# Designed miniproteins, single chains, continued (2): the designs that were tried, part 48

Each design is a single chain, and the fold is of that chain. pLDDT is the mean over its residues in the fold that is shown.

## One batch from the design tools (miniprotein)

Design m5649
Fold by ESMFold2-Fast:
Structure m5649 (fold): chain A 86 residues (1-86)
Amino acid sequence: KEKEKERKLISQIIGLVLAMIGLELQRLLEARRAGAPQEEIEELERRLEETNKEAVELIREAERAESLEELEEVLERAERRLKELE
């Protein structure tokens, strides 16, 4: 059933978006705990802010998706972006 496929794709997109945010947040927290210089912390904060903006846009694209095919394209973009951040 198409609704079950949609639910699974949405769940996967959300999971990847959270993983992207989590990775950058982990980097920021590790740097803060290590006592990294303020400039380095600010740079990581900007990276997290940019990743949050990308995450919001991916969610908006998923909301605007009119087909399972378009939703799959959003999933592929999220997967590619997460891989780039790793």
Scores: mean pLDDT 87

Design m5650
Fold by ESMFold2-Fast:
Structure m5650 (fold): chain A 94 residues (1-94)
Amino acid sequence: FKDELEELEYEAVLAALAGDYEAAIRKAREIVERFGERRLAAGLLLYAARVLAELGDYEGALRLLEEAVRVDPSMREEAEELKEEVREREKAEK
């Protein structure tokens, strides 16, 4: 079951970075449903959102941050900080 969890972790991040946010969210939710690893799942979405923001995909980053908070509400402060950073970067680039 450990190998299955690690596989889902990689698949979630890769899907997000490929622009398939729905697949990334589904895999993160599967991690929660099958393994109970809520903070891990939310952390993966937060990590992917940071990478997407660095790549200029602000829409994808914001979507994943919203889902991270839904998966684990304890991530709200970290997610809100990154959302503000994303919004400021988007404004600066325009």
Scores: mean pLDDT 82

Design m5651
Fold by ESMFold2-Fast:
Structure m5651 (fold): chain A 74 residues (1-74)
Amino acid sequence: SRAEIEALMREAIALVRPLWPELAAEMEAGLPHMSPEQVITAVETLVALAARSDPELAARLQAILDELRRLAAA
């Protein structure tokens, strides 16, 4: 559902906010206007960014990405 996709995206935004507060704020403002595919692309970008600095954060974001992909495939 839309609510589940938004909840997962908000969880991803909350996880990255301490490292990238400006990016987190931009993503939060954009979320109501994003399609499910745009949300998946945004989280893919967050995983790639996190992989460069924090492997544990990247793994948590990857778990959110996997769940988003599962919801989009339904």
Scores: mean pLDDT 85

Design m5652
Fold by ESMFold2-Fast:
Structure m5652 (fold): chain A 79 residues (1-79)
Amino acid sequence: SESSLRQTETSIRMTFGTPGATTQSLVNLLRSLAEQARREGDLPLAEALEKTRKHIEENPNTSAQEIIDILRENFRKEQ
């Protein structure tokens, strides 16, 4: 849902602001959020999160804003 997407965006921004945050921290966050989305039945969000995670694994220097933009784009494509 849009509300779950916005909460996910907040989690991404907060993770980037956390001391010691790494690309692996973000990958782990996105995996956890995708699992939560699947449990809640938000399959479009879960699939968008998985695609965004793959992009970050391939592009570890992606900024928080770029990650959020990619997540939004992937979420739109899954609807």
Scores: mean pLDDT 78

Design m5653
Fold by ESMFold2-Fast:
Structure m5653 (fold): chain A 73 residues (1-73)
Amino acid sequence: MEEHIKEASELLGLPVEEVKEAIERYPDNPGLAAGLLAQKHVERLGRPLDDEERERVFKGANSIIKAVQEKNK
């Protein structure tokens, strides 16, 4: 779980604490946790994502989904 949280933090450019808070808030819904963190990243940028940024957001969302799934086991 910690490794997936760290990966998501690095890929989305969000603090580890913010990633953990979203997972704690939505422990039963990995997609919702991932979606909210991805939305925060996009809102922070205030501009369209380039191709590399879109790929990083996708990978970050996947890492959050894995972290939530591991917590729910």
Scores: mean pLDDT 74

Design m5654
Fold by ESMFold2-Fast:
Structure m5654 (fold): chain A 58 residues (1-58)
Amino acid sequence: SDESRQRILQEILDMYESLAKHYLELAKRHEGTEKGKLYQELADLYQKAADKIKQQLE
């Protein structure tokens, strides 16, 4: 892949990793609640998306 494609994928990766971290922190703050479970599901969703982008860059 060209360098421009890799730069765009890296930006998307950084964004998804930041969102995963953000929701994970919210999940910990609301641990043991239904809201905390939803934040954990969002964190897992963004982390899975980040992992797919990371695989494309490796």
Scores: mean pLDDT 88

Design m5655
Fold by ESMFold2-Fast:
Structure m5655 (fold): chain A 84 residues (1-84)
Amino acid sequence: MLERYRRLVELALEAGRLVTVEGVSDDEALERMAAALREAGDLESAELLEELRETGEASEELRERIEAALAAVEPEAERLLAER
């Protein structure tokens, strides 16, 4: 779980860099992130990102998965926030 979450965070940071620094569209950034997730074998997360890209809104399933991931890493998150 943590390795999967870390991969998603790293891909999200890269997507943010592409949008803010390189000036690519949010749509292109999400498409590249989804493609990277497919190559990594995370097809479920890739499908959820494609849904977000098409609708512009996070699905209930994506929202629940983010909340579950944050709850699972809460001790690690507290440590990272303390180092901020």
Scores: mean pLDDT 59

Design m5656
Fold by ESMFold2-Fast:
Formats: sequence, structure tokens, C-alpha cells
Structure m5656 (fold): chain A 87 residues (1-87)
Amino acid sequence: MEEEEKRKELEKKLKELEEKMKELLKLANEKKGKLSKEERKEAVKINAEKARVEIELDESLSEEEKKKRLEELEEIEKELFELIDKL
């Protein structure tokens, strides 16, 4: 029962993140693809959070595998922020 509630909350969060991503894509189209550093960082944050939710929802992964993937995702997010700051 608790797992079902957690899954529903994660699925709701995923939909909210998808809507935020659609808004950023519309903004990118309006700006002819010229996003600011802050807008690019926001896109990275949304994608990273979506990936975290997807990892937690992945029933094929053990808890140890989920933890490892979440740690790898955190490193990727940090690297992407550093790359954006160097633009």
C-alpha cells in the first residue's frame, strides 16, 4: 500500500517535470535556440530529476543498483553545470 502511494507520487512528479520541460522547449523555440546559462541549467535539473524518478520506478533494478545509478547521475549533473558555466 505504501509502495503504491510512493509510485503514484513519483508518477505525478514525472508528469510535472515533463510539463516543465515542454515549457522550456517552447521558450527555446521562441528564442531560436538561444537559451541563457540559467535556462540551460534549469533544463539539466529537470532532466536529472526526471531520471532520478525513473530510476526509483525501475523495478528491474535492485536497491544497490538504484543507489549506484543515482550517484552516477549526480556526477553527470555536476559535469553538465560546469560545461554550461564555461560557455
Scores: mean pLDDT 78

Design m5657
Fold by ESMFold2-Fast:
Structure m5657 (fold): chain A 68 residues (1-68)
Amino acid sequence: MSPELKELLEMAEKEVEKVKDTLSEEEYERVKRELFRAILTSYERGLPLSEETIRLAVEIAVQEVKKA
């Protein structure tokens, strides 16, 4: 795994931890999987990723999981 991708995934995990108490264990795992998939896809397509983008992705993933 590239160092850049590893840092992005670590940032994503840290952001998901901040909302863990608002989620069930099952919801938390779904959010983490969806977020990691989105980050991997964006990275492979060469799209720029920032802390703001990762935070927004977490918010969207949480909303999607809670709506399902």
Scores: mean pLDDT 76

Design m5658
Fold by ESMFold2-Fast:
Structure m5658 (fold): chain A 55 residues (1-55)
Amino acid sequence: SPEIERLVEEIQRLVAEKQELQDADPDDPANQARIRELTDRIARLSEELDRLLAE
């Protein structure tokens, strides 16, 4: 479904961004703040994806 495809793409993009920040400088306060934001967004989108897959 187009919704599932878009959610998977967005999750993959956010996971990649989070990984780049962790690999670059995880001790940077700005990177730590962004990693927290990405973690929360990934969790929400993953929950939405799981809900759509259950339907």
Scores: mean pLDDT 84

Design m5659
Fold by ESMFold2-Fast:
Structure m5659 (fold): chain A 93 residues (1-93)
Amino acid sequence: SMEEIEEKAKELTEKAMPTLEEDAKLIAEELSKKENVPFELYVEPVREALIEAAYKMAYAIVSGEKVPMSEFVKYFEELFKKRYEEVKKKKEA
């Protein structure tokens, strides 16, 4: 069932969590320097977007769906943009 696939995908994402958190920090540091935006504004948006993208990848693996890596990168970028806009609005309002 979809629920069983979701549970297994969450388990795989949880096992990857330490790696995802370290990668999110590295990505946030690189983006912070590139865009001249404080690291603190990027770290949580990057972390949340990366975890969601990892879950989507885990879901594809568990369901047997073949999805190219470029789709997950695009999904991450779109989520990061949305999460960053939310953080920016909360800080200013």
Scores: mean pLDDT 85

Design m5660
Fold by ESMFold2-Fast:
Structure m5660 (fold): chain A 92 residues (1-92)
Amino acid sequence: LEEKKREHLERIREYAARATALLPEASPEVEAIVEQVERGTKDEENGVQILSDAAQAAAELAKRAEEASPEAGREVRRLQRSIAALASDLSG
């Protein structure tokens, strides 16, 4: 489980970096989502909810990002899926 958490966090950071490289205007929102994910992994009581909220924020950002750059939107959707997978692993 701990190794799996690290894999998800690494992928989340990779997709975030790719998204911000493709759409620099989205950097503040992407960084906020990553910080929310990191906060969620440290919150024993509310972590799953925080990660679910982060995944929802990423889904909403992906809709806007794909209008400006289909490639950036794709990376934000990968970010969203990785956050959702991390939330599932923490809840199970």
Scores: mean pLDDT 84

Design m5661
Fold by ESMFold2-Fast:
Structure m5661 (fold): chain A 78 residues (1-78)
Amino acid sequence: VASEAERKVALWLEFVTLLREKGIVSPTTSEEEFIERLREAGLDLSDEDLRLLFHGRVNLLSDAAFATLEAFTARLRA
């Protein structure tokens, strides 16, 4: 059974992979560009939460912010 932290990291890895596949971000994308591109893509999170995602700190997201990330990631799969 994966821990809460392991589950959150697994979703973050999928999220980043899908962003790269869709051309939304690249390995050279800056924090500022990451935040703007995700905002343009319709990810309804605060700038602080988007900074946490840029730094891989998905475990620091609130349950509400994490649910928003899950819904957005599901849309990227389509």
Scores: mean pLDDT 83

Design m5662
Fold by ESMFold2-Fast:
Structure m5662 (fold): chain A 80 residues (1-80)
Amino acid sequence: EEITLLEGQTYSVDLPGGEAKVVSATPTEIVFEVGGKKYTLTGPENGADIAGNKLTLGAAGEYTLTGEGYNKKWTVKVVA
């Protein structure tokens, strides 16, 4: 999925299954659990955040979320 953001905007995704628990995080990779399932998000440095039941994407680049029976990709473009 291709997403176009204005500078300073973020894209938010609601995570199914309640509150997410972050297992590990690096600038380019976040591993988390939600609804008893484990997911890995890979993307540009400091481009993503997970808080409560939400995943937010804010930096330009490709993001990949993989997990149990789930594979999703977003390409984020930021325009001035």
Scores: mean pLDDT 76

Design m5663
Fold by ESMFold2-Fast:
Structure m5663 (fold): chain A 67 residues (1-67)
Amino acid sequence: MEEELRKQIRDSLEKVREAVKKATEYERDLIIDSAAEALGLDKETVRDYVEGKISLDEAAERALEKR
């Protein structure tokens, strides 16, 4: 159960990171905010992952901890 959820969170975060790489500075903030709300994560966690400050595994674990 949690393994499947973790995989879905990871897949979603990878797509967010790809979208942010292609986005303008203005759109980037909107994408991060939307993703954080959809995944139940803090904006800082999504931003840190996108900026490479934390790993995909760490971001996914934080999403699971907030449940």
Scores: mean pLDDT 76

Design m5664
Fold by ESMFold2-Fast:
Structure m5664 (fold): chain A 106 residues (1-106)
Amino acid sequence: ADAERLAELERRAAEGDAQAAVELGNFYREKEDFEKAREYYTKAIELDPQNEEAWVNLGRVYLAQKDEEGLSELIKKLQELGLEQAAGKVVMMAMAEGFDPAKLTL
């Protein structure tokens, strides 16, 4: 069942379905396969740059990996796109995990 669902999500993502790419990212993040999670969230963002769920969840992956540089670059891109609510959520999550807000672009 799970293998069949993954195959269908992979097919849909390959055909340009940004939400299928988000769901694949979520699946791999829950399995702590952060490299695959990043790949699928990045694909979702490439397909739909306004998909706030993909950006916020990519931020969660960077936080889990303690990737401060990747997190800072992600926040900058969210600000450039005008996605202020998603940027704020990522900054708040980073602060809760002990990241220095002075090192994050606000």
Scores: mean pLDDT 83

Design m5665
Fold by ESMFold2-Fast:
Structure m5665 (fold): chain A 74 residues (1-74)
Amino acid sequence: SKIEEFKKRLKEEIEKKVKEKGEISTQEFAQLVLEIGKELGLSREEIAEAVAELFNSDKEAVLTLLDMVERSLA
């Protein structure tokens, strides 16, 4: 499924960034989430649910983070 491909790509990109820089910022994380989700054609709802499930976090908190980061990039 596209959601499973999203989870796989997100993990791979995070691992790559951590290997290259030693860490990943919250902004870089949110940008990766938005970029991969857009490339796979996922809705905001699907992206937030997948991230929440993958990292055992709150879906509404993920939605808020993505909205804040997207607004800062505009």
Scores: mean pLDDT 83

Design m5666
Fold by ESMFold2-Fast:
Structure m5666 (fold): chain A 74 residues (1-74)
Amino acid sequence: SSLQERLRAYVAGQLSPEQVRQLFDEMIQQETDPEDRQALQTLQQALESETPLPPEQADRSVRAFQRFQQRVLG
């Protein structure tokens, strides 16, 4: 399965927790911007630990994810 296929499946809520972890690992590996890479790592950790992020960090992480999604799917 391609990164594009897995990213679409994630947005559709069709991935298992193991597949979500694998997707985020791939996204982090492909992200070239160090700030967005750190934000994606923070988002991955929050999702796995079910820990709420502070609002500013949550916004940063969501925006990093959206930028990655636009580059891969747009």
Scores: mean pLDDT 83

Design m5667
Fold by ESMFold2-Fast:
Structure m5667 (fold): chain A 64 residues (1-64)
Amino acid sequence: AKVSSVEELSKVPFLNPEDLQKLMAYSKEQLLKLTGEELAKILGLTDFRHRVAITGAIQQLKDE
């Protein structure tokens, strides 16, 4: 599903509510500046597939 706002990150299948709350502490501009490595550190992601999915969803915010 397309993610068009920070609040729509709840639609990301690998993002649990605790991790969602961590990301919602950031603005859209701040989230777009985060690298996949920084996201993995913030969320404790060890699965590369989860990191790619979450990073891709955040990058969708750039496209409206």
Scores: mean pLDDT 70

Design m5668
Fold by ESMFold2-Fast:
Structure m5668 (fold): chain A 56 residues (1-56)
Amino acid sequence: ATPEEKIKMGKEAMRALIRGDFKKAGEYGNKADLPGRNGGESGSRAMAAAEDEGGV
């Protein structure tokens, strides 16, 4: 994946979150580089976050 793609996915997640669509936000966040939890940008901690694989 390219850094540009990840940024786009993260932006989509943010947009969904802003509109109140938390489910979509988690989905896009997972595609960007996050486990599925609307997180900041660039994933502050790049570690094995398998706890959120479903985006509770």
Scores: mean pLDDT 60

Design m5669
Fold by ESMFold2-Fast:
Structure m5669 (fold): chain A 79 residues (1-79)
Amino acid sequence: TVTVSGTVPDPNAKKGDEVLLYSAKGELVAKSTLDENRNFTLEGVPEGTYRLAVIRGDRVDSYTATVKDGKITLTPVPP
């Protein structure tokens, strides 16, 4: 397991937006909240591929999150 930090690429994401990391089975693995620079930190995440959701009021933005070598990479999921 690793602690990973990342930045949400959507410039409309705001401080206080929730970040939820789900396994491929739909289990919640980690949760965080965005800071003013759209940064988040997730603790205790095993390497692998996950679903990341950013909750912005009534809107949910989805990403594929790949955790490898202590880094997290986000790829936007098309609507």
Scores: mean pLDDT 80

Design m5670
Fold by ESMFold2-Fast:
Structure m5670 (fold): chain A 93 residues (1-93)
Amino acid sequence: MVRLYVAKGMRRVAEAAADLADEVTFALDGGMAVALAPKDRRVAVANNENPEESARAVVEALRAGDTVVATGSGEAEEVVAEAIRATAAELAA
């Protein structure tokens, strides 16, 4: 079961990754999203320094059946969401 945990305000990331996840859990903030996710199988999406690399890690982790935790500022949300869509399309081709 592929799980995506999303901090409140990261809705665009959840939308971009929806087809890759069996279950999406929304948390009130990033700390709660991290606390709810299993420790042994999570990839944090909190870094916008390299959105393409972050997006690839998210798509690959979800495809492998791992848990992804999406946290960060609202400014990073749109860039990461678009990179996830592009990477998912690339890997599906």
Scores: mean pLDDT 64

Design m5671
Fold by ESMFold2-Fast:
Structure m5671 (fold): chain A 81 residues (1-81)
Amino acid sequence: EKEEIERVLQEAKARLDKVTEELIKEFSDDPEAVKEIKEMRDKALQELERLAKEGASPRVIERKAREHILDLKRFAEDKKR
């Protein structure tokens, strides 16, 4: 269980970093958007690490990571409008 939580947390962090890097590259000419994207990523990482430390299940960590990734994608979609 501990190994599974650690694995899922690391996978979640890797996915958040990949999405964040792609969005930062896409919005490289918009420093305000880049700042907000980084703040959203940092908040997501903080929550995921807290959940893992508190012994949340792998499923809960995975769900929260997915929610944060969707929030990042929605922010990007709104900025393109």
Scores: mean pLDDT 85

Design m5672
Fold by ESMFold2-Fast:
Structure m5672 (fold): chain A 110 residues (1-110)
Amino acid sequence: SMKKRMLETIEELLKAGKLSEENAEYIKELLEKDADPAALAFVTEAASLVPEMTKESMDILYEMAKELKKNQGDKEKIKEILEEALKKLEKIGAPKELIELIRKLIEEVK
């Protein structure tokens, strides 16, 4: 079960101190609402790399990941989606580490 594997991953990241309790709870809430598994996996990984990120940042990343999945193979569209997500994250004052992560993804598309 994908839900079971995701829950196990969230619990392991919590035990390792890689997720805040608040972020883990929010990711579990999205999982219970049948969130897209690939998009949720991306958000979970990003939150483990940048545990200081907010729920608002996670929502931006979730929508970004869903749009990226729909546009696989379209390099120009992928770049536009990443650049739009970057602008949204900058507007909300997301952690610098998260901004740098998205910038690196944009550079990989170039």
Scores: mean pLDDT 86

Design m5673
Fold by ESMFold2-Fast:
Structure m5673 (fold): chain A 76 residues (1-76)
Amino acid sequence: MAKELVREVAELLAEYVEKKFLAAGKEEEAEKAREQIKKEEEEAIKWLEENPELEEEVAKAAKERIEELRKQLAAM
């Protein structure tokens, strides 16, 4: 289910970016980054709904991105 994978990518990316900014003491930048990622998530889901023929390719790319983000978060 590509939409669920896109949401998981956005959640992991938001957590990664937030942890990076908070570690640097940049709380406002962390909040702005989370808002931007949420907007991009909504746009990506809408785009996927308009391009259902690409769902399998998007799902594969999202799974690879999730694995990379989880490894990066574990290394933090």
Scores: mean pLDDT 82

Design m5674
Fold by ESMFold2-Fast:
Structure m5674 (fold): chain A 68 residues (1-68)
Amino acid sequence: KGSKEEAEKAAKGAEAAKDSPAAAGTARWQALMIGGDEKLAREGWAAATAGDGEKGAELAKQSALSAA
């Protein structure tokens, strides 16, 4: 858990969240599972559910990359 490869995979998944709120939820859970920043993951989910997919994707990506 928390390898650079897992962080890259989660970050790539977070990019999909830009176009899909459902993908934002998945990206949040993937980031948390690999040890990413919980606050960034929660803020990303909150942004996505409020309709801001761009902000949601960026925050989820930052959470995932923090696990590397």
Scores: mean pLDDT 72

Design m5675
Fold by ESMFold2-Fast:
Structure m5675 (fold): chain A 93 residues (1-93)
Amino acid sequence: MEELIEKIAEEATETLANNKELAKEYLREIREQEEEIIENSSDKEVTRKLIELIKEGLEAVLAGDLETALEKFKEAAELLYKERKKRAEKAKA
Protein backbone atom coordinates (compact mmCIF):
# COMPACT_ATOMS: atom_id res chain seq x y z
CA MET A 1 0.00 0.00 0.00
CA GLU A 2 1.05 3.60 -0.58
CA GLU A 3 2.76 5.36 2.36
CA LEU A 4 0.23 8.21 2.60
CA ILE A 5 -2.74 5.80 2.62
CA GLU A 6 -1.01 3.50 5.15
CA LYS A 7 -0.23 6.44 7.45
CA ILE A 8 -3.82 7.73 7.38
CA ALA A 9 -5.34 4.27 7.96
CA GLU A 10 -2.99 3.53 10.90
CA GLU A 11 -3.40 6.96 12.58
CA ALA A 12 -7.07 7.62 11.76
CA THR A 13 -8.77 6.15 14.83
CA GLU A 14 -6.32 7.71 17.32
CA THR A 15 -5.55 11.09 15.72
CA LEU A 16 -8.08 12.20 13.11
CA ALA A 17 -11.48 11.62 14.81
CA ASN A 18 -11.47 15.14 16.36
CA ASN A 19 -8.73 16.91 14.31
CA LYS A 20 -10.54 18.66 11.45
CA GLU A 21 -7.47 20.61 10.19
CA LEU A 22 -5.40 17.43 9.79
CA ALA A 23 -8.39 15.68 8.16
CA LYS A 24 -8.76 18.59 5.69
CA GLU A 25 -5.05 18.44 4.72
CA TYR A 26 -5.11 14.64 4.26
CA LEU A 27 -8.28 14.87 2.13
CA ARG A 28 -6.57 17.47 -0.08
CA GLU A 29 -3.42 15.31 -0.45
CA ILE A 30 -5.51 12.24 -1.35
CA ARG A 31 -7.51 14.21 -3.96
CA GLU A 32 -4.25 15.44 -5.54
CA GLN A 33 -2.54 12.00 -5.54
CA GLU A 34 -5.55 9.64 -5.91
CA GLU A 35 -5.07 8.71 -9.60
CA GLU A 36 -1.27 8.27 -9.26
CA ILE A 37 -1.65 6.11 -6.11
CA ILE A 38 -4.18 3.85 -7.86
CA GLU A 39 -2.09 3.61 -11.08
CA ASN A 40 1.07 2.65 -9.17
CA SER A 41 -0.63 0.09 -6.89
CA SER A 42 -0.27 -3.68 -7.40
CA ASP A 43 -4.01 -4.13 -6.71
CA LYS A 44 -5.97 -1.23 -8.18
CA GLU A 45 -9.37 -2.46 -6.92
CA VAL A 46 -8.20 -2.83 -3.28
CA THR A 47 -6.36 0.52 -3.41
CA ARG A 48 -9.41 2.28 -4.91
CA LYS A 49 -11.63 0.86 -2.12
CA LEU A 50 -9.11 1.89 0.56
CA ILE A 51 -8.97 5.46 -0.80
CA GLU A 52 -12.81 5.58 -0.94
CA LEU A 53 -13.11 4.51 2.74
CA ILE A 54 -10.49 7.03 3.89
CA LYS A 55 -12.10 9.87 1.89
CA GLU A 56 -15.53 9.03 3.39
CA GLY A 57 -13.98 8.97 6.88
CA LEU A 58 -12.23 12.32 6.39
CA GLU A 59 -15.42 13.91 4.99
CA ALA A 60 -17.36 12.57 8.01
CA VAL A 61 -14.79 14.19 10.37
CA LEU A 62 -15.30 17.53 8.59
CA ALA A 63 -19.10 17.13 8.88
CA GLY A 64 -18.79 16.42 12.64
CA ASP A 65 -20.04 12.82 12.22
CA LEU A 66 -17.35 11.15 14.32
CA GLU A 67 -19.23 7.82 14.59
CA THR A 68 -19.28 7.39 10.79
CA ALA A 69 -15.66 8.61 10.56
CA LEU A 70 -14.45 5.98 13.06
CA GLU A 71 -16.39 3.21 11.26
CA LYS A 72 -14.88 4.15 7.87
CA PHE A 73 -11.34 4.43 9.28
CA LYS A 74 -11.73 1.05 11.03
CA GLU A 75 -12.81 -0.57 7.73
CA ALA A 76 -9.82 1.05 5.98
CA ALA A 77 -7.40 -0.20 8.67
CA GLU A 78 -8.85 -3.74 8.48
CA LEU A 79 -8.50 -3.75 4.67
CA LEU A 80 -4.89 -2.51 4.98
CA TYR A 81 -3.99 -5.23 7.51
CA LYS A 82 -5.55 -7.96 5.31
CA GLU A 83 -3.58 -6.72 2.27
CA ARG A 84 -0.30 -6.62 4.25
CA LYS A 85 -0.92 -10.18 5.49
CA LYS A 86 -1.62 -11.34 1.90
CA ARG A 87 1.64 -9.76 0.67
CA ALA A 88 3.62 -11.36 3.52
CA GLU A 89 2.27 -14.79 2.51
CA LYS A 90 3.09 -14.14 -1.18
CA ALA A 91 6.69 -13.25 -0.21
CA LYS A 92 7.21 -16.76 1.22
CA ALA A 93 9.05 -18.97 -1.30
Scores: mean pLDDT 72

Design m5676
Fold by ESMFold2-Fast:
Structure m5676 (fold): chain A 80 residues (1-80)
Amino acid sequence: KGEEDWKLSVETGDFGPAYNRAKELMRQGRLEEAIKLLEETIKGMGVQNARLLKLLAEAYERLGEHQKAEQYRKKAQELM
């Protein structure tokens, strides 16, 4: 069954401290720091993860960077 094929870039969703820290920064209104953390995390992984890209897109939207938000949202949708 598909559960034996982990589909880690979609199913895992466990990006640990970086994902949780980014959400916390967003809760505090520190969107620029959340964006930086998410971008560095994605670069460090060497692979694109839909959940991280979606969160990054939301952070950019809230910051008012709509063009960057659309870029990352499209990348996330392509992985979903």
Scores: mean pLDDT 70

Design m5677
Fold by ESMFold2-Fast:
Structure m5677 (fold): chain A 70 residues (1-70)
Amino acid sequence: VQRTLRVPASMRGESAEKLAAFFRELLAPEDVLDLSGLSEAHRLALTAVELEARGRHAEAARLFDRARRL
């Protein structure tokens, strides 16, 4: 069964890198993240984490790079 994971309110002030590190430890390939209400940098970084979980490492690296430039 597919899980939808949400960013805790306490973590919404954290950097995109810290959010990515947190969700890398929790996310399975079938899981999805609720990106509603997040900054563009956070949305890009968390989308990259989903891509990494699904084996799309090159696409994930490009999104992390874009998030850092914001």
Scores: mean pLDDT 78

Design m5678
Fold by ESMFold2-Fast:
Structure m5678 (fold): chain A 90 residues (1-90)
Amino acid sequence: SITVEAGVVSTEGTTTTLRFVVEGLRPGDQLTVSLTLNGKTITVPSQVTVVDRSEVRGVTQALVEVTIDDAENISDIEKNKVLDVTVTVS
């Protein structure tokens, strides 16, 4: 499993962008992202983008961006409700 810390959520129009840091991600790794907001599971489209990469103490850190197009849940995300992020790498 990869450690992830949910840190940044931004909303533009009907699209919400979630950004978080994933440690140990390699080029070519396949990511599956699952989000839970206030106990509700949000289905995330399989669009995941690595927007920045850095290295801290020999550990690769990738800033990952996930786009959520879910108008019903956007208002809850926009209000900074509790959001749990699970990332699986294959």
Scores: mean pLDDT 61

Design m5679
Fold by ESMFold2-Fast:
Structure m5679 (fold): chain A 76 residues (1-76)
Amino acid sequence: MELEKEAKKLIEEARKLIDEARSQPVTPEQRRLIARAEMAIGQLENALKLGNEDMVKDAIEELKRIIEELRRYLES
């Protein structure tokens, strides 16, 4: 399923960004974003296991928002 491929790519991207953020001193704001990202990854992984396309789509959209916030913060 195409949605599953997208989800797995996003999870991989999010994990790489989290690793990058953790490789340097983290601010309280970065720490909160990392926690949100980890939770969103868990939600998406759970949605994939349940096989519910609507839940997967919603979780993908949420993770995309968090990835963009984390990326913007790391690029600041």
Scores: mean pLDDT 81

Design m5680
Fold by ESMFold2-Fast:
Structure m5680 (fold): chain A 60 residues (1-60)
Amino acid sequence: KVEEARKFAEDILEYYKDKLTPEQLEELRRKMDEVIEKNKDKPFDEIVDAILDTAEEILS
């Protein structure tokens, strides 16, 4: 569900808060929000996969 996906995204941001700059954290948050909105009608596991792919792209 969307709420669970948003909590998962918050956990990712919390993990990276000491590892990324504030600007990178804002970009990560924004792109994860976009991915969640784009995939809100998908099963939770597909949303999680999309979030993880998005985080990996920003970190690479």
Scores: mean pLDDT 79

Design m5681
Fold by ESMFold2-Fast:
Structure m5681 (fold): chain A 81 residues (1-81)
Amino acid sequence: SEAEELRKKLLEAVKEGKPKSEIDELFQRYADVVLRRAREEADKLVKEGKISEQEAANLETARVLREIGDVLDEIFKIEKE
């Protein structure tokens, strides 16, 4: 998937010691894809009548925070090695 490919490129760039500008660009692209997917999935659940628009907003936020948090944790572990 696009998110998985960007995550891999981001982590490889961190491991290789690429310039901060390149890492920041990859991180922004990854974050944008994660946010877009979270919104698409939440919107689908609203359209199917499974959740409210408010519940969708909460799920979007929770998913984005989890996925971004997970990648930041992995970056932090690489930088501490």
Scores: mean pLDDT 84

Design m5682
Fold by ESMFold2-Fast:
Structure m5682 (fold): chain A 71 residues (1-71)
Amino acid sequence: SLQQQRQQQIDQIVQYLQSNSDMTQQQLADLFLQYQNTDPGLGGGLFSVALSRMGYSPDQLSDIAKLAGLS
């Protein structure tokens, strides 16, 4: 189902981030923008959910979005 596909995509992003756990906040912001640009309808949202599952707070997500130039 579509819901299962989206969950699998989030799981893959989480695994990628765990494999690259030494990323700076700026590198996370650059990656956030890349996901948003490659899939404008979904990519940024999936990346945000993945960061939340890794323990990032709403404030930390807001800071990353600001670094990405998104607000």
Scores: mean pLDDT 81

Design m5683
Fold by ESMFold2-Fast:
Structure m5683 (fold): chain A 75 residues (1-75)
Amino acid sequence: MDKELAELLKNDVEKAKEVLKDDPKKQAVIDIQILAKEKKLTEEQIREALRVLGYSEEQIEEAIKAFREYLEEQK
């Protein structure tokens, strides 16, 4: 739900401010989770959103794979 997403963002933002500065892959995965859960975008739409955010095609592909694994193991 929105509350859980907001709290996840707070925890990840504070914790990941130190990590995300040196970990662009984590930034991409977090962006995907937000887009997929909050806006319920399809994989195709998520790819376009990540391109707009400035991620490379390779980073997008890796992040989507990581997100798929997350969904498989979570559900």
Scores: mean pLDDT 61

Design m5684
Fold by ESMFold2-Fast:
Structure m5684 (fold): chain A 91 residues (1-91)
Amino acid sequence: SAAEVARLRELAPVQRELLADEEGQRRMFEILLEALLEEGVITEEEKEELLAAPEEERERRLEEIEAKLTEEQKRRIVEIIAERLRELAAA
């Protein structure tokens, strides 16, 4: 929604900084997996498998997960990610 896009835009500087290098990209991926786990769309075991998986397998699994998400689950996941990014901006 426009509101979700607006929230993400406010965090764009933090997100750009995170995506600038491999460590930041890894941290952003960890934040995404934490959000999926908190929303209950993946298990702890699936999170560990995704963290250990090669990039190609990881992307495929994430696409499969995204395809199963409801609009309400997507909104909650975005809110969890936004909160994590705010915590990082405050640190």
Scores: mean pLDDT 73

